Designed miniproteins, single chains, continued (2). Designs and how they scored, part 61

Each design is a single chain, and the fold is of that chain. pLDDT is the mean over its residues in the fold that is shown.

## One batch from the design tools (miniprotein)

Design m6094
Fold by ESMFold2-Fast:
Structure m6094 (fold): chain A 88 residues (1-88)
Amino acid sequence: SFLERFEEKVRALIEQGKETGDYEAAMERIVSLTFSLVELYKLDGMIEEAIKLVERTIEILRRELPDNPAAQKALAVLESLLEELRRM
């Protein structure tokens, strides 16, 4: 599914962060990609799909980078986005 391919890309960006040590750049790319896809879903009226995408991104980051400061900053931004979507 599209969601599975998105998850693969998020995990690839996490691995890139591990390899380079640049977790901040990796998190910025994950957040940017997630926001871009959410905007596309919003334009198509697919708010429930946008919510699922953000929830899954949050789940992956919490599982794979639980104690990473850059991931904690990304999680705060994504949780704010999720709250906005749930109010729509």
Scores: mean pLDDT 88

Design m6095
Fold by ESMFold2-Fast:
Structure m6095 (fold): chain A 75 residues (1-75)
Amino acid sequence: AVEEIKEEVKAAKERAIELARQGDLSRAASTATSGAIRAIGDALDLGLSDEEIKEINEYIVAAIKEVDKAADEAA
């Protein structure tokens, strides 16, 4: 469950980074935001513990930082 949600976050991150590198910052931001919302929604729907939700949130924050770095490097 946690690993599957992390894979979903990773896929959204990779897509957002690719879009950022292409100069499509608006679509990159939208993809990252939608991915984060979906991951949190899935965690809540599965009834994950507070500790598991915190782990997913930390993973999302790390993924967003990687997208931000890619966007900065593309500028």
Scores: mean pLDDT 80

Design m6096
Fold by ESMFold2-Fast:
Structure m6096 (fold): chain A 58 residues (1-58)
Amino acid sequence: TKEKAERLEKEYPEIAGYEYLFSEEMPEATVDQLSEAALQVRRGASYREVRAEVLATV
């Protein structure tokens, strides 16, 4: 999970604070799924809605 958090931080620094939560709360999600989730948050989606979407696709 730390490896996924580090990759998200490098690719999406504007979501600082979410990257660790995304990788730790959704350990079964791939880096691609977490990256897509992070990008949706950057586009203005709420973390709660994005979390529900990722959990539905895992």
Scores: mean pLDDT 66

Design m6097
Fold by ESMFold2-Fast:
Structure m6097 (fold): chain A 74 residues (1-74)
Amino acid sequence: MTAEQAQAIGKLLVPKIEEKGSLSLEEIRELLKEVPGLTEEQREAILEEIEKYSKDGKVTGEQLEKALVSVLLS
């Protein structure tokens, strides 16, 4: 994953997390389809990483940031 892709994911997901307090993994899966330039394999890898930081199937902004940093370093 590129830094530009991580930024695009953050711009898409952070406003939804701010509105709702958290996002479910299924909501994140659907929103990742809206990010241009991500393959299906890249979307699943990102979702798997986010799931590691999720609590009770929910993801906050802090958890999302940690997951995206982890994917960038992998």
Scores: mean pLDDT 79

Design m6098
Fold by ESMFold2-Fast:
Structure m6098 (fold): chain A 107 residues (1-107)
Amino acid sequence: SKIEKVKELVEKFRNLLGEAVQEAARLDPSLDLDKVQEKLLEIGRLIDEFLKAVENGDTEKAKQLLDEAYEKAKEFIDEVFKNRPDLAEKVRAELDKIYEEIKKALE
């Protein structure tokens, strides 16, 4: 149940970033999609390592990896929406909500 809830929230986290990329690309066709994809893969790797730490019961490592993924995701959102701070703020608010829900699920 707890692991299932964390996996559901992680899917929401990944889907939010994927939707942000699609919207950013729609608004700015000059967006460097290769660089965006490289950073998205880096965040994905951290999330995969986070899930392994959760499954192994390593709560301290899980929290560290989640915090790192969250900080990189915020930077990522700010970069893809650099010309749309209104959209960056909206997406960050949704990310913050998911991050807090994952943290509570780990308690």
Scores: mean pLDDT 89

Design m6099
Fold by ESMFold2-Fast:
Structure m6099 (fold): chain A 91 residues (1-91)
Amino acid sequence: MVKVSTEVTGNTITVTVEVDESENVEKVLVVFRSPDKEPIFQEAEAKAGDTFTASVTTTGPVTVSVALLSKDESGLLELSHVATIKVTSLP
């Protein structure tokens, strides 16, 4: 099970991704897209409890896309898109 949440504090958007231990996630990729800016690609930072976080500071609307890079039972890497979230209200 994968849980994605967003928090806005001031002009900073924080994305938190929680994954189950059984999913063998190697990396979490987060893309921040704004209409008038180049996309920002981040590898999320691993935290305690199989939690990953990424953040961006911006003053305009942002679309957040989250993808997981995980290993299957044969050892192959798979990239899976898990969420797209629109954040339109920033201080």
Scores: mean pLDDT 75

Design m6100
Fold by ESMFold2-Fast:
Structure m6100 (fold): chain A 108 residues (1-108)
Amino acid sequence: SFEELLAQAQEALQQGNYDEAVKYLVKAIESAKSEEELLKTKPLLQELVNKLPSGVQKSVPPEIILVQLTLKMGFKPTDELQEVVKLLIQLGLVNEVVKNFLLKFDVP
């Protein structure tokens, strides 16, 4: 479930296992069914940005990524959700999240 994946990501982060933390956090984001669940990932994304070197996706505006994610998830974009997208860009995870999310919904 989303809550279990989020808990696994938090536990991995506390143990200094950043690769596993990223892995579970991506899975949690992909499993999110509501905007409220997606926003619950924000504190862990912020902590990962502070711990890991910044990966910056400079070629794609955050707004386009947000629109793609929210359309596939059926959410209406909000200012709070834009902050989650910004953190994903800083971690270099936007391509992994979008790619895996599109595959989950049969959009290659």
Scores: mean pLDDT 66

Design m6101
Fold by ESMFold2-Fast:
Structure m6101 (fold): chain A 92 residues (1-92)
Amino acid sequence: RGEEAVREARRRLLEEGDVEAGLRALEEAFREAMRLAAEGRREEAARVVEAALAVLEEAAAALVEYAGLSLSPEELAAAVREAAARARAYLA
């Protein structure tokens, strides 16, 4: 489920340029990761979170453009990397 949502997000954001559909797929991936964590399936939740954050990092330029953010793609990618590091530490 979460891995499927991450694959959909990657396809939409990085291959098709459909940022809105990609963001919906990422939201589904994070929602599934939260459900897995709540069920005590922390390793599975961590894998989904890490995969979803990797897609966000790769898509940083498209996300900055789509959202009209006042930060650079590099700043967004750095924030995503920091979030991924925290998620790894928290779910370990």
Scores: mean pLDDT 76

Design m6102
Fold by ESMFold2-Fast:
Structure m6102 (fold): chain A 81 residues (1-81)
Amino acid sequence: MELSEKERRVLGALEEAGRPVSLRELAERTGLSQPTVSRTVKRLAEKGLVETRKVKEGKRTVTEARLSEEGLEKLKAAVSA
């Protein structure tokens, strides 16, 4: 299944970071709004291309995303052609 431009942008930002990053940092890295990043990350997680976790920050929780091995392979296939 083809990746959308937003999905490719999020995957590329995660690969560049090389670590789990918050949805806020992803929005800054991609130039997308935080709600757009949140929806895109949810779709990527449903596809198994991204893993998400909740991290406690004081009384709030922050959602972090990281690239899965399958997501990295799919991104490399998309950019090497």
Scores: mean pLDDT 77

Design m6103
Fold by ESMFold2-Fast:
Structure m6103 (fold): chain A 59 residues (1-59)
Amino acid sequence: AESQTVELEAPTGATRTVTVRSAQEVLDALVALAREAGASDAEIARIRAEFEGADTAPW
């Protein structure tokens, strides 16, 4: 799949536009953004669960 440009928002309210190639890269970028913004391990686990539940990627 080609690279996709997506806007990410962490539960902490931090946002970032990134270029990703897979659903896994989107999740990794969201987790990194959340950690940088001070999210707890519980918040990160929630982000992961929400993303897996969606299982819809634009690629």
Scores: mean pLDDT 70

Design m6104
Fold by ESMFold2-Fast:
Order: sequence, then structure tokens, then C-alpha cells
Structure m6104 (fold): chain A 98 residues (1-98)
Amino acid sequence: RVQELVERVERLAREAERAIAEALETGDEAAIERARRLLAEMARLFRELAELDEVAYTKEGLEVTPESARRGAEYWEYLARHMREVLEAVRAARAAAA
């Protein structure tokens, strides 16, 4: 169960990375909303991991404790809430650097 949750988080992380890249490239509202939903789902899974009193390991052997899972959930919840603002700030910074 714990390992299945870690594997699901790793899959969602790759999907979120692609959605964020698309949102940054296009500025498309649908891509921004897709990225937000994926990050919110990751936060939910990290909350579930934190509720399990067990240590898990990633494919690379990194330790995931209930404490680290709770912090991960807080991080992804923050990014999901502020996804539009974060993407706008990054796009503005890229435009200024060009």
C-alpha cells in the first residue's frame, strides 16, 4: 500500500512537470488548470502517506517518513493554490531575461 502510493506520486509528478511546462510555454488557461489539479492530487496522496505510520522508499532509495510526507503535502497544496501566480511570475522573469 505505502509503496503503491509512492509509485502513484512519482507518476503524477512526471505528469505535473509536463503540464507545468505546457502552461509556461503556452499560457493556456486549460494547461494552468490541469497543472493545478495534478498538484492538488499529489498533495492529497502525500496527506494519505503522512497518515500511514510507515516509512517508504522511492525508486532511487530516498526515505519518505510520515513527517516528510506531511511537509510534501503542505508544499504541493501551496503550489496548487498559487499555480497561476507562480506561472505568471516565471513567465514575466523569462520575458525580462530575454
Scores: mean pLDDT 77

Design m6105
Fold by ESMFold2-Fast:
Structure m6105 (fold): chain A 85 residues (1-85)
Amino acid sequence: IAELEERLKALKEELKKASKELLEKGTELALLEIRRAIDRLEGREPTEEEKKRLEELRKEVEELNKKYRELFAELQAAKAELAAA
């Protein structure tokens, strides 16, 4: 039963870390998208580096979202196991 409590503790810590990373990367992505929208309104074309960075951030945020959902599902499963024990 100590193993279930250790697993819950580890999952909570990983979920906190994933949440922080998602907030940081999500904020960076949002700011770049806003900047890109302003640039478009001003008639400025994006550089290849800007396009690449935006695409990289979108992929990172998508991967972090997947990781967060997986960790949340594992946490829910571990809670159910603990409740049944």
Scores: mean pLDDT 81

Design m6106
Fold by ESMFold2-Fast:
Structure m6106 (fold): chain A 90 residues (1-90)
Amino acid sequence: SSLKELGEYLIKLADYMENLMKRSRAGEAGLKPTTAEQKKLAPDVLAFIEKLKAIAEEKNLSEAEVEELLEKYIKELREKGIKLIEEAEK
């Protein structure tokens, strides 16, 4: 089902974004994709992060506020993905 595939994609996207945030907080330089799956998702994740940075600059948000916004979006993506999978299995 296309809905199941979309739901799985959103969960993978959320997981990769969360992984990048954790690595960034650990002080890792060069947040490169480490798996084949991450390499496929990397352009979409980077584009999303860059758009959020632009919004943060426009609204004069602190780095802490940007991190909170990213964590909120990661949670929402995961929840949407789960709901799509559940709907596809009904």
Scores: mean pLDDT 78

Design m6107
Fold by ESMFold2-Fast:
Structure m6107 (fold): chain A 85 residues (1-85)
Amino acid sequence: SIEELFNELKELLEKGETPSAELIVNLVKKVTTEKLSEEEKEEIARLLSEFLKSHGIEVSPETILNTIENDPELLIDSLKKFLSA
């Protein structure tokens, strides 16, 4: 599931490890090609918000949810930029 991919990304970043390009590509595919339920989107937004906050980046779950709904490619691009820091 997309939540599993976000959790994998979270764990790698918490360990100070660089996620693989394959993980990012799979995440892009799941976000852009699979129809997510409202509950799944809200859960992902909440988890990602808490993850980013733990790394000093404050983004509301509402902002993340809106990005998933309207521009999932922007969300993935932002995550790739975060990983490059």
Scores: mean pLDDT 67

Design m6108
Fold by ESMFold2-Fast:
Structure m6108 (fold): chain A 100 residues (1-100)
Amino acid sequence: SEVERRLEAIDVQAAAEKFVEFARKFGEDVGIAPLTPSQELLIRATYLIIEEEGIETPEEMEEYVERQMPGFEAFRAGDYETAREQLHPYAWLLAEKMKE
């Protein structure tokens, strides 16, 4: 799929560096340990969400998370049809892979 192709095209090291840079804006220093496949996917998906949504501040990230919460709640409840419609495509793919 287009979503999976975009995720696979992301340089994990570059994405991890952007993730660390973004986390620093919250006042936290994050070390990059050797990544599991799930952690690598999380970093890639987060990077693409930040870029696609144009998230530049912690407040914008908080607003984005609040907008995604109904979709995550539907996913957690097993209402996958509603979750698929409400979650961002990258967030949906991440949720599916993390479940596996």
Scores: mean pLDDT 65

Design m6109
Fold by ESMFold2-Fast:
Structure m6109 (fold): chain A 65 residues (1-65)
Amino acid sequence: MSNLDSALEEIRRLAEEGKIDEAVTVARQVGRVLGVPEEKIKEAVELLKQGKIDEALELLRQAAS
């Protein structure tokens, strides 16, 4: 499993537990480490805050490829 896949699993688990603030923090840190553009990290964070978890994770996966 890639670093991205592991990180997306952690973000999903936090969001499924209702820990959206923690999921957002992980998404920001991991996105930067994996070289995801800041604009895409911001977009994914906004999706997480809206409860659009699957859309946020897919955006991060595509932006990191």
Scores: mean pLDDT 80

Design m6110
Fold by ESMFold2-Fast:
Structure m6110 (fold): chain A 90 residues (1-90)
Amino acid sequence: SEKLLEELLKMVEEEMKKAGIEITEEVRRRILAVIGAKVLALEGVDEEELLEFAKTSSEQEIEDFLIERARKAPEELLRKILEEYKASKK
């Protein structure tokens, strides 16, 4: 769900703001890319296939791919990431 992705993004942004980090569009893109990477890990995507893609792709292409995976992520996977993030805050 887009709503769950936005909730997760907002929580990460608030923590970064508390740490004194300015939330620019570039920072938001990086947060989304990290979420996308976690989604791929939870889906059990072959690490060898990801490494092959990374070898032939620009940094921007890798970031765009990961952001798209975050945006298209199943609600259940986004919920797991959100719950783990909340649990890590004690």
Scores: mean pLDDT 78

Design m6111
Fold by ESMFold2-Fast:
Structure m6111 (fold): chain A 98 residues (1-98)
Amino acid sequence: MEERRREIKRHLEAASAATLAGDQAAAKEHLIAALVLAGADPALVRELIAAAEAEDWARAEELARRLAEAIRRVEEALLELRAEKRGKPELAEKILAE
């Protein structure tokens, strides 16, 4: 159970790094990978993003309900990653040095 959770966290870290670099496309791809690792169907994740970008909120809500478990697992991983980052001052120093 630890291995999949670590991979989800690595994709979330990569998404954060891409966001800081201004690469929204890479950030989105890493978030999709995290959801897929959490058990989401890649086709459904793609449809959810397309529906949200098209402002089709009814379709986006339906797809989000089907992906609810995967979304919750990603949220848990993100929360744990944020807690880990607060406990690792050396990571802040590495980011500051770059």
Scores: mean pLDDT 74

Design m6112
Fold by ESMFold2-Fast:
Structure m6112 (fold): chain A 73 residues (1-73)
Amino acid sequence: DAAKLKERIERTVEVAREVLDEEGARRVEEAARAGLELIDEHPENGAAQAAAALLTMGAAIEEGLRSGIAVPG
């Protein structure tokens, strides 16, 4: 469900904004924007949806590690 995946991506951005600094949160937001665009361009493509989720979660994990804290999963 593309709508449910979009909700998950948006929730990841909310969490990033709470736990990361402004720059880290912005990088997660940029990844989320790219992911949401990918879902919108390929709404029936499960691989595109999986890639979108990985982009957002990967950015959140990377920025969490850079900040010296773990991003909540």
Scores: mean pLDDT 76

Design m6113
Fold by ESMFold2-Fast:
Structure m6113 (fold): chain A 92 residues (1-92)
Amino acid sequence: MSREEALERLEELIRRLDKIIREIEELLKQNPDNEQIKKLLLEAEIERGIALIQLGVAKLTNSDVEFLEKAVRRAEEAVRKLEEQLEQLKKS
């Protein structure tokens, strides 16, 4: 993966995390006392924060492609896990 491709992919994943957070917030609005949904929202916000910090570091420093590839892999795994947990909560 090139540096430019990794930056674009990380920005795409941050937008996907934003969408997941909005969906969790909508679900919490329907179930305001559900502790599992609150926990999922906190986990999603933490992963979004990490991705934003890593993107900021990459843009402000001449960070290598390996750093960006690791950031992308973390964000992809976070999106996957959060989407799976959100679907499980929607069914309960």
Scores: mean pLDDT 86

Design m6114
Fold by ESMFold2-Fast:
Structure m6114 (fold): chain A 95 residues (1-95)
Amino acid sequence: DLLEKIKKKLEEIYELLSSSEKLSESMKEGLKVGIEDFLQVLESDYPEEEIRRAFEVFKGQTLQAAKTLEDEEVVKKVEKLLKELEELVEKWLES
């Protein structure tokens, strides 16, 4: 359940950003790779600190992509989704 919720939240973030014609194909590919890398770390036997570091990297890359759209509403929505994702990751680490 919890991992499914994390995957769904990552999907929501990707769909929100990739639906914009202003996001370059290179940045869309970067987001897909970032999601795959983050999921790999989450589903592997990595230390908690390494998982948190992977989240911070993903968050930074995702916010940078959102800011290139020059759409304040999209940026705010991405920040909210990233906050919700962070909460799910913390619950995953508690498990």
Scores: mean pLDDT 84

Design m6115
Fold by ESMFold2-Fast:
Structure m6115 (fold): chain A 80 residues (1-80)
Amino acid sequence: MQKELSELLQQMLDAFENSDLEKFDELLEKLKELGKDHPEEVIQTLETLKFILEQMKPQKPELASKILEKIEEILKELKE
């Protein structure tokens, strides 16, 4: 699990740097599916990603805002 989550996190950051929203959405869906069986680990990964993207938001505000909204939606689904 840890290796899969680390690889997904890196791929999501790469997709953000490349402004590849389609790839990012695919990776978020993978995380969401993993979160059904391992919610704690996925929540931690999403919170880490959210923290990184909030720090990067001033550089790419429109893209970061769209992605942060998607992360918040998935976090709500996994926590509730």
Scores: mean pLDDT 80

Design m6116
Fold by ESMFold2-Fast:
Structure m6116 (fold): chain A 62 residues (1-62)
Amino acid sequence: MLSEELKEAIEKLPENLRELLKRLAKTDFEKALQAAAVFLGEVGYGDLDKETLEKAVEYIAK
């Protein structure tokens, strides 16, 4: 499960970026991971491992 702090950071992302990540998660999961790493890095979560990024993208895609 994702931490509450990370979920809050995801919810604070601009809607257009969240929508982009949702689309990428369905069409190109690796690009979704790369985009999520960049966007979450900008809000202070630059050190997430790949497994946590995968869970973050799956959370956004719901």
Scores: mean pLDDT 78

Design m6117
Fold by ESMFold2-Fast:
Structure m6117 (fold): chain A 90 residues (1-90)
Amino acid sequence: MYQQLMQQRDQLVQQAKQETDPDKQRELITQLIKLTNQAISLSPSDEQKKQISLHSSKQFRSLGDSSPDDILSALSYMISAVNLIEARNL
């Protein structure tokens, strides 16, 4: 269900933001990317896909802002930008 999926993603974002171990933070970010792609793929409507992509863009921007690792920060900002572009094309 959409609301439950978004809540699970929000939980992973909070865990990643509080994680001080870069290896664990990278694993959480990887899981978040995978769940986001699955959510978009499984959504039956363009409107639903657009909403997930917009929310994902905001979450990855937040992760970029909070990450102490420069590479993970850059990766998060890049994913945020890609998700925003995807949403604008829907």
Scores: mean pLDDT 77

Design m6118
Fold by ESMFold2-Fast:
Structure m6118 (fold): chain A 65 residues (1-65)
Amino acid sequence: GAGGGGATGAAAGVHDLGYAPTEEAARAGQKAGFQSGAKSEEAAYRAGKLAGETKRPGEAALRSA
């Protein structure tokens, strides 16, 4: 689909990603990577897991900006 007209939704998504949905996004990405490639999923899983732990910093940076 064509991306556009979702600026508010995108901002809200980023806000949430810095909190709870970051884990969901990490899990979805890890799951997709797990089926696509073992090596890719390992990197994605590790990155997603680490990124998930930095949920708050992401939101703080967004709001502080």
Scores: mean pLDDT 53

Design m6119
Fold by ESMFold2-Fast:
Structure m6119 (fold): chain A 65 residues (1-65)
Amino acid sequence: GEKEKCLAELQKAYNALRDEFPAGCNHEAVLKANLEALKQAQGGCDLKVQEAVVLMGSCKYLQPG
């Protein structure tokens, strides 16, 4: 279904980006929350995927050096 497709896309994005970011980055908590929300939510699935991707990317730039 649509939610399964969105979950797979979100998981794919996570797997691609996790190797570029160290474990423990705050985006992991946001990603897990988005995955759980997608299981229950009605609509906005594509928006949730986009939000997670942006947040994962932002984590790299927002970490203090």
Scores: mean pLDDT 56

Design m6120
Fold by ESMFold2-Fast:
Structure m6120 (fold): chain A 100 residues (1-100)
Amino acid sequence: SLSEKKIEELREDILNSKNPRLRITSVLALIRYKTPFRTEEEYEAAKNLIEEYVDENGDIIVYPKSKEGGLGYAVTLEFYRLFGTKPKEKALEALEKLKP
């Protein structure tokens, strides 16, 4: 499981980071380690990030050009590694299991 300090860092990134890729990767870290959300606000923020910023294939909508290289492609690969096919649907299902 994640340390309390790491959970707080991920929580702050999900709620407050201006970098949508960092926010999304923080959500994926909580899913990967099956770490329950501490608050309803944190859960809703994570759910909204996946619903609004990620397409059905796990690609970032906010910066589609970054998919062609760099961090955007790395996020798409992480969705594929965690979920395989239908990564957005499976990510939302995984989030529901982590509700506070």
Scores: mean pLDDT 75

Design m6121
Fold by ESMFold2-Fast:
Structure m6121 (fold): chain A 96 residues (1-96)
Amino acid sequence: SAIEEALELLINGGNIKTAVEKLSNVSLEKKNLIILSAELYHSKNVSKDLQKLLEIQKKKNLIECLAKIVENPNVKTLKGCYYAGLLYSQAYIKYK
C-alpha cells in the first residue's frame, strides 16, 4: 500500500520529501506520525532495552517490531513507537 511503501522508504533512509509526496491523500497528522516513527527508528538516543528488542525482532518488518514493543507493558514506549504501531495496524487493515 502507499502508506507501507512510504514507511519502508523512510525506514530504509529514503528521501523524506519523496516519501511524504507519496502520501498526498493522507492527513498531515498521519504524515507527521509516520515521519516521527521513522526518525525514532534512526534515533541514536534509543535506550539499550529498546535496541535489544529491535535486534531480536530485526528479521521482521520494522513497523511490526515497533508494534510488538508498544504491546509490552514493561517497556517505556516512546511516542514514535506507539504511533508506528498504530499506523502499521491502520495501513494493514485499510491499504493492504
Scores: mean pLDDT 52

Design m6122
Fold by ESMFold2-Fast:
Structure m6122 (fold): chain A 86 residues (1-86)
Amino acid sequence: MEELVEEIREAAEEGEKAFKEAVEAYEAGDYDKALEYLDKALEKLEEVKELAEKHPDKEASEKLVQGVEKQKELIEKAKEEIEKKK
């Protein structure tokens, strides 16, 4: 249980780092690099979702999964907008 929570936290932290790197690349005009980091953030969000689904607290798991899905949608839209600027 504690180990699962730790894995969720680590995946979420890595996803946040990737998203920050994507923002920095976008601000620098490096759209290809920004897209790479957004893909990394999506990968980490998927890991969070898979780990959350294994959590025995179904209420907490459902809320976390919903949050992850919303973040994935926002990142996918950001990728579309960046691709238009290339």
Scores: mean pLDDT 80

Design m6123
Fold by ESMFold2-Fast:
Structure m6123 (fold): chain A 73 residues (1-73)
Amino acid sequence: MKKEYWKEILDKTKDQLSEREYEIMKLVLVEGLSYEEAAKRLGISVKTVERESTIAFTAAALIYVGDEIEKEL
């Protein structure tokens, strides 16, 4: 359920994310990887994942709240 929930939000936000931001969100929220594992998978630094994931998560959260789409959290 939690995984399906984030996948639905991710599909809605993908057009507003860069390819890397989308991949980071997918790896962390859908696949359940840590920031370290996502960084290793993508061949980038943990700091880059942390920065870009913050931007991507913020964009997803704004869409979620802005559309008044509320689910169990």
Scores: mean pLDDT 70

Design m6124
Fold by ESMFold2-Fast:
Structure m6124 (fold): chain A 86 residues (1-86)
Amino acid sequence: SEMDERLDKLIKIYKSRLPDSATVEKAEIKGKKVILIKIGELLLALDVDTYATVPVNPETLEEITDPAVIKEALKLMEEAIRKAEE
């Protein structure tokens, strides 16, 4: 499907930008197609339509709404991307 092709392209992009230790895979959370990105103990869900990235609880897949946790998780992802590109 077109959605699966879009997901595959995004996965390829993120895999090329993240360290080899990170995992990037297709998932579905509450009926939404997302990309799950695991960096160490952090699990992030990327919304394919908005490109919003949010940390999720790895056991429940519920969105983490604590602003401090969100900020730290996004910072760690950006640092991982920057190190892989430089």
Scores: mean pLDDT 76

Design m6125
Fold by ESMFold2-Fast:
Structure m6125 (fold): chain A 82 residues (1-82)
Amino acid sequence: KAKEKLEEYRKHFGEHSLAEARAGNLKVVALGHPDTGEAVVLLYDEKDNVLYEARADTPEEFLEALRKAMELAEKIAGQKLD
């Protein structure tokens, strides 16, 4: 479940998000460790389903993961039918 994964990641990376964004009913959360440069990006829906999860070890990998998560979120939100 997305909330359980976020709580687990916050214990490792800390309580503060590097980035948070919303696209319709979808949420993107990015967490990063200030000292190691490690990060994780998670995309989930209102029913706590994980739709995308990526780990990054560099700032470049982090930005790419965040871009992919946002692109996927916009695509899913834009195509949500009944």
Scores: mean pLDDT 74

Design m6126
Fold by ESMFold2-Fast:
Formats: C-alpha cells, sequence, structure tokens
Structure m6126 (fold): chain A 98 residues (1-98)
C-alpha cells in the first residue's frame, strides 16, 4: 500500500509539472483511497500519509490557480487552498504530539 501510494503521488507530481491537471487529480484521488486503507496502520503512518496527500493537493491547486482565467473559479480554488493549508497545519501539530 505505501509503495503504491508513493508511486501515485510521484505520477501526480509529474502530471502537474506537465500541465495535465485532470490526470494529476485522478492520481491524487486514487492516493486518497489508499490513504483511507492506511488508516488501519499506526497513527504516525496515517498522519504522514495524509500530510503527503495534502501537500500534493496544495501543489495541484496552486498550479490550477496560475492557469485559471475565470475569477469565480479562482475564488473557489483560493478557498480550497486555504482549507487544505489549515488541514496540513493540524496534521503537523498531531504528528508533533506523537
Amino acid sequence: LLEEFEKLLKKAKEAILKGDFETAEKYIEEAAKIAEELAKSPKEEQLRAKLILGEKQIELIEELLKKTPDPEEQAYLKEQLEKYKKEKEKLEEELKKL
């Protein structure tokens, strides 16, 4: 599971760098499903997997924001970016307490 998770996130990053955001979203969604299975793993592994996934979601949204011309869509993406950044901060605090 962890190796498959890491491979999907690597493919997602490669897709982001190529500007293939639809493919990147699909890989991130597949990685999110694997992260749910990792929820049966030790708490530290669960938190690390969620943190890595959150970082890739942030990267995707930041690249989408740079290429999105529609102001309404930009506003939506900015709200999602802020949400994922706050979730990442909470996960980092939980990891520090382990």
Scores: mean pLDDT 77

Design m6127
Fold by ESMFold2-Fast:
Structure m6127 (fold): chain A 90 residues (1-90)
Amino acid sequence: GLKEKTRELLERLLELGMEALRSGTIDVLTGIGLILRAIGLLIDLELGADPKEIAKEAKKLVQDILKLTKDPKIQKKAEELIKELDELLS
């Protein structure tokens, strides 16, 4: 269902944020802030927030990671995740 797919994409966002932080290509405090926001969205989803609104906010966080990172592998993963979030929102 939509909630399960949104959870999957949020888990991938969290993994991407952690990977970007570990890569050293984003500022540590900025990276921690992005990870905490992703965790907040996952909590909101489990508490009954609209999966489409959660997906919109998740897309903004992925776009922030994409703009901040200099790692081409992380950029590619971010672009793929944005595409899947857009397909969920269509």
Scores: mean pLDDT 88

